Designed miniproteins, single chains. Designs and how they scored, part 15

Each design is a single chain, and the fold is of that chain. pLDDT is the mean over its residues in the fold that is shown.

## One batch from the design tools (miniprotein)

Design m528
Fold by ESMFold2-Fast:
Structure m528 (fold): chain A 55 residues (1-55)
Amino acid sequence: SSRREALRRQIDRLSDAELRKYGLELLDTMSVDEAEEEIVQRLLEAELAKIAAEG
């Protein structure tokens, strides 16, 4: 679907290579809505981890 293609393009623009790989694997295994929710959650967790690491 066009939504799946749009989400794939958004994932491809992420700077984190591991997060890109994870996002693409999710998109291949679950629905667009489920993949988007998981990717957003992972992005939030990654950002919080950066903040914690920086003090």
Scores: mean pLDDT 78

Design m529
Fold by ESMFold2-Fast:
Structure m529 (fold): chain A 62 residues (1-62)
Amino acid sequence: SALLEEIKKLADEAGLDEETQQNMLDLASKSEAAAYSVLAFLYELLGKEEEAKKYRELAKAL
């Protein structure tokens, strides 16, 4: 899915190892809320606060 591809891209940008990336993808595959939560975490880790807030609010709405 597009969400899982974005998660992998952001995890690569954050310099996370393959095991951590796979664990995040596995979590995100469980539900749309989980995918949004993982995206929010990765955007926050990369210093992209507005994108992090957006995905955090989307996760809460589900």
Scores: mean pLDDT 83

Design m530
Fold by ESMFold2-Fast:
Structure m530 (fold): chain A 68 residues (1-68)
Amino acid sequence: SEILELLQKLKEAIKKGDTEQARKLLEELAKLLPLKYIPKLLEINQAIANGDYEKALELIDELEEELK
């Protein structure tokens, strides 16, 4: 799944503190995700904006589970 590959890349970008790469991956995910998952994507974006990378990674794991 392209979405699952992008989520994995997003996790790696966050772990490396690469906020520019994380932003680009969030924009790509927003284009591909069904509308019902957009609220979760916004929560992930907000966690990153707040510097709460642990919360961002937890939310990504939750989104990955919902997409399986």
Scores: mean pLDDT 86

Design m531
Fold by ESMFold2-Fast:
Structure m531 (fold): chain A 95 residues (1-95)
Amino acid sequence: SILQQVYNLLQQARHLRDDMGADLTATDIVLQAMQLLLEHRPDLVSPELLKVYQETLELRKKALENPLDEEIRKKLVEKGLELLSLLTGIVEKAL
């Protein structure tokens, strides 16, 4: 199922969680999981989840534009972890 695919991506991102500050790999996997959920199960996307997703996208863009900015990197890690947590809870309830 699509939810199993989303869940597998979230578990992969969770495995890379401690390295989220080092590169964008874990963050990009979480964003891929969110895109898949939004495309196939928009019914599961709350306004709160959508807001965190949009904030994560904005911070990712800022991080790419400002690669030496530690504060932006920290905010991206915090927001990426929030998105990972919210997505995991939603997908686990729907499985």
Scores: mean pLDDT 86

Design m532
Fold by ESMFold2-Fast:
Order: C-alpha cells, then structure tokens, then sequence
Structure m532 (fold): chain A 70 residues (1-70)
C-alpha cells in the first residue's frame, strides 16, 4: 500500500539522519521523516496524486542524502 511505502521511506530518511555528521542535514532529514510519517497517518485526507508526489519527493531526498554522506 502507499501508506506502507511512505512509512518505509520515512524510516530510511531517519536512518540516513542517524548516519549524518552534519547537524543541519541530520535535523532536515529528521524533519522530513516526521512530516512523511504524519502524512502517512493522515493518508485518508490525501489524494492518490498527493500521496505519490510525497513518495517521489522522499525518494529524491534519500538519493541526495546518500550522495552527501559519501
């Protein structure tokens, strides 16, 4: 389900935050993880298009964070 995908992506953002030595990057990733978890909890209030857009954005952030952690 889209909710499960959002929660999995939120967990991945949180794990990337834990690996970050940059305080600003860590705080940013934790905030994005929390926002995505809240959206997943409120998923019935979101359109399918909004859910997919949030998933795509989270995937992009994860890839950018992985590059910064190298």
Amino acid sequence: SLKEEMLKLAEELEELAKKSKDENLKEFLLLQSENLRKAAEEIDKLTTEEQQSMIEYAKKLIEEAKEKLK
Scores: mean pLDDT 84

Design m533
Fold by ESMFold2-Fast:
Structure m533 (fold): chain A 84 residues (1-84)
Amino acid sequence: SELKKLIEEKGKELLKEELEILDKLLENASEEEKKKLLELLKEALEYYKKKLAEAKSEEQKLLAEEAVKNAEELIKYVEEELAK
């Protein structure tokens, strides 16, 4: 429970910083570059889902779950930018 809270709190801090960096990177990116980034993020999501399925410890599972969640949020952000 305490480990889960720590991982979730640190994951949220990292996600916020990653979203701020991503926003700056996307400011001058072409439509094609945004689509390539989206494909890479989707590949990362599949990788983290595989790691979650392969997790042998509670710690590995919690870390992989947070990585999946963060990857999904980054994908959503890029998809919303592409829809503008």
Scores: mean pLDDT 84

Design m534
Fold by ESMFold2-Fast:
Structure m534 (fold): chain A 58 residues (1-58)
Amino acid sequence: SEGDKLVEEGERLEKEGRYEEAAELYRKAAEIYDKEGDITSATAAYIKAVGALTNAEL
């Protein structure tokens, strides 16, 4: 799905230390999952976004 693609792109950016950009993609993925009714995937993507932002401040 489009959400899955955004999570994969975010994970690549996170590996490169581009945490703020990764968080943006995870947030977009979460919104897509939420609109699809996939609450589990949406929640996981929001958690990934928060984690990436926390890493950006370290």
Scores: mean pLDDT 84

Design m535
Fold by ESMFold2-Fast:
Structure m535 (fold): chain A 60 residues (1-60)
Amino acid sequence: MSKEELAEENRRAARQARERAEELRKEAETLTGREKELKLVQAEFLRMAADVSEWLAEKL
């Protein structure tokens, strides 16, 4: 697998993770209490994963 292919895959993964994080944040708006908090934590985790994937794409 080429470095270029791996970089493209990481950029695509980052975009998908950010889109999913936004979806989870929107879902959290319809929830309350602990369920809302868990969805927001999941969204934050995906945002961090996206940042890492984007960083890896730039380093490759």
Scores: mean pLDDT 82

Design m536
Fold by ESMFold2-Fast:
Structure m536 (fold): chain A 66 residues (1-66)
Amino acid sequence: MEYILELIGDVVKSIGIILRLIGDPRVEVERIGENKYRVTFTGSEEEAERVRRELEADPNVKVTRI
């Protein structure tokens, strides 16, 4: 599953989110703009949906499904 992550809040908190995603072996992260990242989940759809919900709960990022 693929998502676009847009960093819209605090820079330090946003960096923490990106570093956490880069550390997950089920997740591929590609920078596509100054504050935009393409995130590809290689795990199960259930695990991908759980991570997406956690990201959407964070006010520092906007998540858009492709």
Scores: mean pLDDT 76

Design m537
Fold by ESMFold2-Fast:
Structure m537 (fold): chain A 56 residues (1-56)
Amino acid sequence: DEIQKLIDKINELNKTVEELEKKLAEMRSQLDKDFAREEVLANTPEEIKKLLEELK
């Protein structure tokens, strides 16, 4: 009975780990996109940046 409780808890923890790994991968992907965009904007002249904002 105690062994069954431990098995159930291990299964729940494994599910939580898988969910956290998926969220972490999504966050990393989003961060990479945001970082790349920031670098491009930092190297873009002020005039071109304004034109891009007007174009949306």
Scores: mean pLDDT 74

Design m538
Fold by ESMFold2-Fast:
Structure m538 (fold): chain A 82 residues (1-82)
Amino acid sequence: SSEEFIEKLRRHFEEKMAEIEELVKQGKLDEALREADIEIGLLRIVLGVAKLIGDEELAELAEEMIARLEALRKEIERKKAE
């Protein structure tokens, strides 16, 4: 079901966020940025599919996740520039 997919997507996203934050903590900024970019790309595909099939809940969730990753990406880029 779409609800089961949403739960799995949330779990995957939480795990990926933790992975990226750990890479940042280790000073692996280029690897953290690459992981963030890959995940943003994946979520943009999810958002596109959600809009095509009219799944508003999935679209809103994907937009929220993209926004959080874009904020983290900006922080990583700022830290890399220092």
Scores: mean pLDDT 89

Design m539
Fold by ESMFold2-Fast:
Structure m539 (fold): chain A 76 residues (1-76)
Amino acid sequence: SEIKELERKLVSLETARNLLLVAEEIELELAKEAEKKGDKEKAEKYREDAENLRKAAEELEKKAEETRKKLEELLE
């Protein structure tokens, strides 16, 4: 069933996006701790990693939105 395949794809995309958002929060906390310790170079690298994770999460959300629209078309 195409509906079941799209539902599985949506769950996978949403799960992957949520994991990237959690990873972003971890990187931002690591950046704060590095900054508190005076390690500005490590803090900046953690912020860059967080930005890359955010961008990856946004791309997955775009794919999730496209998958939701396809499901809506098939279910309605």
Scores: mean pLDDT 90

Design m540
Fold by ESMFold2-Fast:
Structure m540 (fold): chain A 115 residues (1-115)
Amino acid sequence: APSPEEAALQAIAEVYRAVFSAPRPLTDEEADEIIQRVVDRLRAAGVSDETIAKIEEMVRKILEAIRQDKDATITVEIPVSDDEVVKITVTLRPIPEHPGLFELDVRVERVPKPP
């Protein structure tokens, strides 16, 4: 199974690919199809339901920002042990010269939980 970091990065890449292939306003149905496709792929890859739920939350927020054509910063924390989380921050910026396209910055950190 992929690590939580690998799972999240794969999900982000899949969302970006889906959006990039059709740079136009997404429908609610298209957004739901992307989310379901990501969830099904992660589950097939053996990713835990807890990790999938956090990635789904992140993907939903990314797709909502894209649909609204807004800049956004999205942060999720995925527990990996009793003392560590994987913190993922996604920053989205619309590209004014390319309507429907976004620049994407992704930061991934493993950080200790407070005791």
Scores: mean pLDDT 79

Design m541
Fold by ESMFold2-Fast:
Structure m541 (fold): chain A 71 residues (1-71)
Amino acid sequence: MSSLEEFASLPEEERKDLIESLTKGLSKITPEAEKVKEELEKALAAIEAGDLKKAEEYFNKAMKILDEALS
């Protein structure tokens, strides 16, 4: 049940826009928004490097932070 494939399939510009939009929305709800952004940016860098295992690790870490912050 990974959204990583959808995230990785987006153009670079759309991935950056998604991270920015998500971070802006989260910043109104939780101080953890910056941590989510950092992990998503690491996932993006790993995708660009072709390291899908690291990308999945960073993406899952971002989703875990998000889930815990919104619980």
Scores: mean pLDDT 74

Design m542
Fold by ESMFold2-Fast:
Structure m542 (fold): chain A 80 residues (1-80)
Amino acid sequence: MTKEELIDIVKKAKNLSPEEAEKFLIKELSKFISKEIAEKVAKMLVTLISEGMTPEEIADEALKEIKRLKEMEKLKKKLE
């Protein structure tokens, strides 16, 4: 998933209600990441959208959080 793809997804989500934006973000993000990570990231993105952040800033924060959550999943799998 590229930053440009995330920016496009966020721009589309900004035109939706918070509830519809969360559902849309989960669906779109689940194409690239696990549903568990997609749900966590979608909630964060809805919050950042409500705070008036730019799509570019939201995409940067989303990429950082996705990377963090993916590393956490890898660590959990390695500890099991």
Scores: mean pLDDT 82

Design m543
Fold by ESMFold2-Fast:
Structure m543 (fold): chain A 56 residues (1-56)
Amino acid sequence: SEEELERELLEEARARLEALGLPLTPARLAEEIATRVSGVAREDLKAELEDGSSVL
């Protein structure tokens, strides 16, 4: 369930960045997710997205 929620948040973040014409970098995706989910550590999320190499 957490993996499903994570994918949903990631897809929403990507769709929003694409709509705004912004690059789909781990840093931008982490910022977008963090602004929607209060309490998420942006720095930790960025590191996780970079390690995953599956953000593309």
Scores: mean pLDDT 68

Design m544
Fold by ESMFold2-Fast:
Structure m544 (fold): chain A 76 residues (1-76)
Amino acid sequence: SAEEALAAGEAGDPAAVGTLIGYLMDEDPEVRRAAALALGRIGDPRALGALRWVAQSDPDPAVREAARAAIARIEA
């Protein structure tokens, strides 16, 4: 869920990275947005490829913005 994805990001749990990358492909744009933000908080560069695809290709502008913010945070 979006709530679980965001909670994992707030906790900074690197074990959640694979699951959160999966949530970037979810049908619900709120879930995809929450996953992008969570990946940005964790800061694991393994997420960069998936986040770059989402930032460029996601139909939802809020999800694209969240992915761009996450990329900026990871690359900081």
Scores: mean pLDDT 84

Design m545
Fold by ESMFold2-Fast:
Structure m545 (fold): chain A 80 residues (1-80)
Amino acid sequence: SLTPEQRELVRDSLEAISKIEQAKTKEEMKKIALEFLDKYGLSDEEREEVLKRIDKAKTKFEIISTLNLVFQKKLREVRA
């Protein structure tokens, strides 16, 4: 079973992805991504790399995929 911390991370990740799917501009998507990143304490270097990937993304799917990679990494860290 998931820990309470893992459950919170899963809920927040699904909420962030849902908000990005509803967002109409890349600027809105960046704002949503930043809220998620700031909550889960990425390093400045990791944060910069994610923002750079979002800036280069051509589709919503690429932005969602970038967040999913961050989610997977954080889920592994919480589990360890």
Scores: mean pLDDT 78

Design m546
Fold by ESMFold2-Fast:
Structure m546 (fold): chain A 77 residues (1-77)
Amino acid sequence: MDKDIEFIRRVAPRAGMSKDELEAVIYLLKGKEYFEKGDYDKAIEYAKKAIELAKKAGNDGIYEEAQKLLDEVEKKK
């Protein structure tokens, strides 16, 4: 996952992704990783940050995915 995040960070600017969109994706992926590991507190923190960054970037898709992650973590808590 860390290797995939670093790859995304390298290629996203060349693909026309904004810095805020890139950061939102990174936080979303980290939130999903912590959720899979059972670290629900960190998953919530990262999901909330991804929501904030997705709103700032105006990316509804990342926003919806981050909200969905937050809802799933709250169900397992």
Scores: mean pLDDT 76

Design m547
Fold by ESMFold2-Fast:
Structure m547 (fold): chain A 68 residues (1-68)
Amino acid sequence: MAEMSEEDAKLLMIAVLNAVKPHMDEKEQEVLDEIIKLIEQGDYDKAFELIRKSIEENRDRINNIRIP
């Protein structure tokens, strides 16, 4: 089993978010940059809140496309 420290989790999340940043829209990249900054500052609760909101908005957009 892999045991991950809070610092390792923070670095991993920042790396993953930076890796997906170029695949996003300009507005989404700005939101992603804010999420990365919050994680760097240790504001995980705010970072997760923004991530959850982005997922919810994307899910609503996908659900509105009722195409197989």
Scores: mean pLDDT 70

Design m548
Fold by ESMFold2-Fast:
Structure m548 (fold): chain A 80 residues (1-80)
Amino acid sequence: SPEQELEEMKKRIDELIEEAKKALENGDYQTALDLVAEAVRLAMELVEKFPDSPLAKEIRRKVLETAEEIHDAIVAKIEA
């Protein structure tokens, strides 16, 4: 069902974000950036597939916010 597809995509996005945060914690900044970029790509695809879903739009918003936080954290560590 469309609802199951949305839930499966959300699970993949959540797993990518978790892995990105772990890569960041381990100092693997390139892996963290690659993983968050894939999460953003999937979140954009999610909204394209479910354009009228408030849940899909909320997932995209949160993923973009998390991507900005990870990027800012990496920049702060490199500049230190």
Scores: mean pLDDT 87

Design m549
Fold by ESMFold2-Fast:
Structure m549 (fold): chain A 91 residues (1-91)
Amino acid sequence: SLRERLAELLREAAELLARAEETGDRELAREALRLAEEALRLAEELGDEQGRVAALELRARAARLLGDEERARALFEEVEEMRRAAQAARS
């Protein structure tokens, strides 16, 4: 299913990104970014807010590793706002 594909993309991106953060390998960071962007597109198609937050966080982490500090900052800020909104909705 599309939901299973989304979960697979998020898992693969997270695994590659964790390795990239450990090693400083920019090629792994670029591959993780590609998968995270595909996951974001699919999460938006599905209306999956949790998937969207996860994909944006992976994009932010990848951008930081690739030296795009301004893009990373903007993405982390968006993720933080979405997480605060979700916590407020659950209280």
Scores: mean pLDDT 86

Design m550
Fold by ESMFold2-Fast:
Structure m550 (fold): chain A 90 residues (1-90)
Amino acid sequence: SPEEAASLNNLGSVLQGQGKLDEALEAYQKALEIYQALDDKDGQATSLNNIGNVLQSQGKLDEAIEAYQKALEIKPDFKEAAARLELLQN
């Protein structure tokens, strides 16, 4: 459900704030799967941006770049993902 996916993104944010990066990543990936099943492009882009943020925090820069690029493919006007990607590529 959209409510479950939103709750998983919120849980991921809490876990990320606690430094539980692997658990945060799992929560965001579950949210992404639900939004993909719903064909919710805004939810998919947001979840991919969140995945990118966790991967960047883990030092997985190439994987973070891929996540931000996928978010921008789905939502080209996603300013936050674009700014993050620009920072990592320069």
Scores: mean pLDDT 89

Design m551
Fold by ESMFold2-Fast:
Structure m551 (fold): chain A 64 residues (1-64)
Amino acid sequence: DDAALLAQATLTVEGNTATVRIPTSTFAGVRTIAETLLKQNGVTPGEVKSLTVTKDGATVVYEI
């Protein structure tokens, strides 16, 4: 459930970089969840610097 993943996702902003971590092992919905979390926190995402999905979770790094 994307809503449950969004509730468990974390956002870290450091300088010009925003990092979103999502507890999912699939690519499905990862960018939608990440960008929703950024928008809810008033952060406008720029270019995606990296997007990784492993068995332990998904990590998306944005330039802001």
Scores: mean pLDDT 82

Design m552
Fold by ESMFold2-Fast:
Structure m552 (fold): chain A 63 residues (1-63)
Amino acid sequence: SLEERLEELEEEIRELEKSTNPALRAAAKDLRIYLEEVKKLPEEEQEEALERMERSLAEAKAA
């Protein structure tokens, strides 16, 4: 569900916030701000935005 995906993404962001790597902490800050904006969108737009955020998160973690 969208709620479960939001919770999973929020947990991933929390892990990045705990990182000793300042670049990952900066990415986490940007993602958290964007996540709060996504929560204000209609459900259809939330799904698309979550897919983009999940990809951005995966790319940040892979770097």
Scores: mean pLDDT 79

Design m553
Fold by ESMFold2-Fast:
Structure m553 (fold): chain A 101 residues (1-101)
Amino acid sequence: EKEKAKEEALKYIDEARELTRQDLSDPAVEERLREVFRKAAEYMKKAGVEEASDIARLLAGDVPEDMDPDNEDVRRYRRAGEIVAERGFEGTLDYIKELVK
């Protein structure tokens, strides 16, 4: 079950990488990319890989309902943002794949 969730998460990350090679100025491509990251986050959470799920949720454009710094979700969101800023887009996808494997 967890192994199948990992396989599905990795498939969605590979789809996200392929989508980024397309015209990202196309709203349909951008929306599909967000959908793919949401699905990846869902499967990563099912696989128990919370850090990868947090990063994928940020890449999907999912933001916490409030920005209270005492909120665990806000701290996790900020940590995911730091990883994306440090590694860039491609490096972040590679990091997620390493976490899920």
Scores: mean pLDDT 78

Design m554
Fold by ESMFold2-Fast:
Structure m554 (fold): chain A 57 residues (1-57)
Amino acid sequence: ALPLPALDASPAARARREAAIDANVDYLLAEGRITEEEVPELRARMRAVVDQALAAS
């Protein structure tokens, strides 16, 4: 994960979210629900969903 310094969003919260996304993606891979080729797209989508949820909070 890349550090995101100088962000107004809580850096710790962002790091935690990234770790959670990573864990969820790993779980889906282990379950065979997604392929490795889909990982980057899924990660991007999950991040977008999280960002949208944060904006709605």
Scores: mean pLDDT 70

Design m555
Fold by ESMFold2-Fast:
Parts: C-alpha cells; structure tokens; sequence
Structure m555 (fold): chain A 76 residues (1-76)
C-alpha cells in the first residue's frame, strides 16, 4: 500500500524548512502524479504540474521536470 499522504507531508515539511529545495518540489510533483495515475483525480494532476513548474522555477536545469512538462504538454 502506497501511503501518498505520508510522502506528501514529508516533502511539504522539507519545503517548509527550505522553500528553495527544488528536489522536494520535484518529489511532491512525482507523488501527486503517481496518485493521479491510480485514482484519476484531476486535482492531483494539477498539483503535479504546479510542483514540477515550481521545481523548474528554482532550478531551470532540472532535466526530470523539463521532460515531465514536455510530455504532458504534448497530451494537450
């Protein structure tokens, strides 16, 4: 059983301690996207995109965030 709520809280706490932690935003985006894939909850998809964009805002060279956003933009 994947405890998405516990993972979300963990990375939210990291962001609270360091608001410039691009990796924590990236990890939050991954958790929300994985939950979206299991539940189909569009709000989790919106959160995932938001956190990936925030990771890129902090670290523009983040390859994982760029690849994810390019992939989801092609689906529109």
Amino acid sequence: MNDYDAEIKKYEEKIKENPEDAQAYLNLGKVYYNRYKETGDEKDYEKAISYYKKALEINPDNVEAKEFLEKVEKDK
Scores: mean pLDDT 80

Design m556
Fold by ESMFold2-Fast:
Structure m556 (fold): chain A 82 residues (1-82)
Amino acid sequence: MAEVDAGMARILLGLARLLFEQGRYEEAAELVGRALEVARASGDEEAFEEALRAAEELARRAEEAGAPEAAERIRRLVEEAR
């Protein structure tokens, strides 16, 4: 199997936050999904919990910013990753 790294999940979350700050909510949601998948595959419980919390935070911010579609997409990704 290919190597997975909890550090990659953190990098993806950082990029998602940056895109979110730029108003690129759809791309931010896509990176959140990738971060959750990488964190889950890593087997690192702390990394996975961090990714879930970051995803929930970004979903709330997306709603507040008037991007409810992106918020709903992120929430669906969180449920799928559990």
Scores: mean pLDDT 79

Design m557
Fold by ESMFold2-Fast:
Structure m557 (fold): chain A 57 residues (1-57)
Amino acid sequence: KLFEALEDVPQAGPDTLAVRKGDILEVLEELDDEWVLARSLSTGETGRVPKSALKEV
């Protein structure tokens, strides 16, 4: 399922994915109430992204 990044999210740790506003991501797994495991379609990189920074497309 595809989501759009609503804001720039800097990398906070080795398991997190840095994203830029407007990036399209594929959500692979919901990890908890705050975080998803996603793959960036722009870079191909995979990592944790906060759910609050994403909008379903």
Scores: mean pLDDT 79

Design m558
Fold by ESMFold2-Fast:
Structure m558 (fold): chain A 70 residues (1-70)
Amino acid sequence: MALELLEEAQRAYEAGDYEEAKRLLKEAIELDPSLTPVALAALAGIYKDQGDYEKAKELLEEARKKAAEL
């Protein structure tokens, strides 16, 4: 289930495997587009931790916009 991918992405993130976490979050969106706001917010957190603040801000803005569409 797509929710299981979000949980798996969280575990990968906690293990420091940022690339695996990003992959799992993208797969979650593909399986369940209703998870797009949550997955984009999680991706923003990963980019922020990697020091890419501009990308993180962009993803948070998209997450907010997608949440408003639901």
Scores: mean pLDDT 81

Design m559
Fold by ESMFold2-Fast:
Structure m559 (fold): chain A 82 residues (1-82)
Amino acid sequence: SEVKKLELELMLKMLETAVESAEKYVEVQAEVLALRKAGAPEEEIEKKRKELLEELEKENKKLKEELKKEKEEYEKKIEEAK
């Protein structure tokens, strides 16, 4: 039962990370849309979109690295619980 619990916790963690990544992407799109609605010049919108997407890529890389570490920790705990 401990093994099953840890496997389910890892699965939920993976899903939560995917949701967080998706939410951040929506936030980037919303900020770009807000600038467009405010009448910002297209060149300014394109520059800001590029900057936001580059920051999103960095954040997603960190999330993936953190998830990898957590996955390795859970795999170790699962093995120890057997």
Scores: mean pLDDT 85

Design m560
Fold by ESMFold2-Fast:
Structure m560 (fold): chain A 83 residues (1-83)
Amino acid sequence: GREKLLKLIGEILRLIGDEIELEQEIEKIKKEIEKLKKEGASEEKIAELEAKIEALEEEIKKLKEEIKKLLAEIKELEAKGEL
């Protein structure tokens, strides 16, 4: 029933929150890279930060895949009238 839908929505909202936090961290690192490039920082230091962005983007990808699966389950429940 409705309780199952509410639980799925709650899980999706939590995952969306996690995704937003990771996207904000990526934005922060991108701003740091821009600053470091202007300051003439080493290519090694910039590469370390770019690797951190890549790792965070991989985490976001996994969260998006999980959200997509849960959204598909909700859509199926709505289409079936929560049968």
Scores: mean pLDDT 84

Design m561
Fold by ESMFold2-Fast:
Structure m561 (fold): chain A 68 residues (1-68)
Amino acid sequence: SLSLEEIVERGLAVLLDEDPALLSARLAAAHELIRLYKETKSELVREALERALRESRDPRVRALLEKL
């Protein structure tokens, strides 16, 4: 099983990837991190979501994260 830190690190890497082929993967990663934050209230997950909102160049990812 992956640790929370490993899940967050992998999710953030996908979220910040600019490859157009990864659109579905980016949206899935965003939903997974949002779910993890709601379930854990972990500062590690919150900081990753805040970083994704600041650094993501995908407007669909940003729109999803702005609803938090």
Scores: mean pLDDT 83

Design m562
Fold by ESMFold2-Fast:
Structure m562 (fold): chain A 66 residues (1-66)
Amino acid sequence: MKVLVTFTGSEEEREAILKELEADPNVEVEKLSDTQVLVTFVGPVESEIGTVLRLIGDPNVKVELV
C-alpha cells in the first residue's frame, strides 16, 4: 500500500516523524516536497497497519491513501 503524508506541524515535528519513517526497514520514503512524502509499505501487513494507524492519529500529519 502507498500513503501520501502531508506535514502540518512544526519543522521539529516533521523532522521527528521523517526520522522514524526513514529508520523503519518496512517502509520506503520518497520526498515529494518539503511538506509531503510518499510512503510505500514493503514489510508485513501488521507493520503496515500499525504505522498507518499511528500516522492517522497524529494531529501534525494529514494521511491520504493513494
Scores: mean pLDDT 81

Design m563
Fold by ESMFold2-Fast:
Structure m563 (fold): chain A 60 residues (1-60)
Amino acid sequence: SKEEKLKELEEEYKKRVEEVAKEFGIEPTIENVLANPEMREKLEEIAREYRERKAKVLAE
């Protein structure tokens, strides 16, 4: 179902964000992201990919 696919995408998104947090050794809070442009760039890319995949599922 669409709901199951959306949950899977959300799970993948959370894992990718967690990997970035581990790589930088800090939590991806708004304040930390604004203070770290490299982290911001990686998180923006992950968020964009998540939105694109979510849009495809919703279009089904």
Scores: mean pLDDT 80

Design m564
Fold by ESMFold2-Fast:
Structure m564 (fold): chain A 92 residues (1-92)
Amino acid sequence: AEAELAADPTNWRAHLELGKKALEAGDYETAVKYFEKAIEIDPNNAEAYTLLGMAYLKLGEIDKAIEYFEKAVKIDPTNFVAIEALRVARVK
C-alpha cells in the first residue's frame, strides 16, 4: 500500500488498494485520486473504472459515475459489479 507506493509509484495495484481503503474510510476525494492514478498506469483496468465510478457516486457526481461505469462495462462486459452499479446510478 503506502510502502509499496514509496518503493514503486507506478504500481497500479498499490494505488487500487489505497483507493479502496480511502473509499471504505469515506475519503472519496482521495479515493478518486488513487483510482485515477491506477487508470493512468493501466487504462484497461475495468476494476479501477468501477471503483472510480463508485467514488464519484458517493460524491454525488452521478453523471461522472455513469460515464466511468460505462467505461468499465466496455472494457469488461462481464463485470457484474459495474453493470449493477450502472443500473442503480441510472435510477437516481
Scores: mean pLDDT 79

Design m565
Fold by ESMFold2-Fast:
Structure m565 (fold): chain A 82 residues (1-82)
Amino acid sequence: SAEIAALAARAEAALAAGDEEAVRALALEAGRLYFLGLLEAGASAEEVRELAEEAAREAEAAGEAEEAAIIREAAEAALAEH
C-alpha cells in the first residue's frame, strides 16, 4: 500500500541516520498496517496470529530478537484495532 511504502522509505532514512527509535516505531507501524490490511481482506484473527508467530520465530532463528518483538507487537496492535 502507499502508506506502507511511505513508512518503508521513512524507515530507510531513519536507518541511514542511525535513529534506532524512529526505525523501531516505523517498523511497528508498518507491521500494524500490514496485519490490519490482512484482517480487512478477510483473514481471521487466528490466521494473523499464526502468521505473526511464524515470522517472529524466523526472525529469532536469524538472531533478530528485536524484529521478532516488533512483529508480535504489530500483530497484537492490529488485532486490538480490528
Scores: mean pLDDT 84

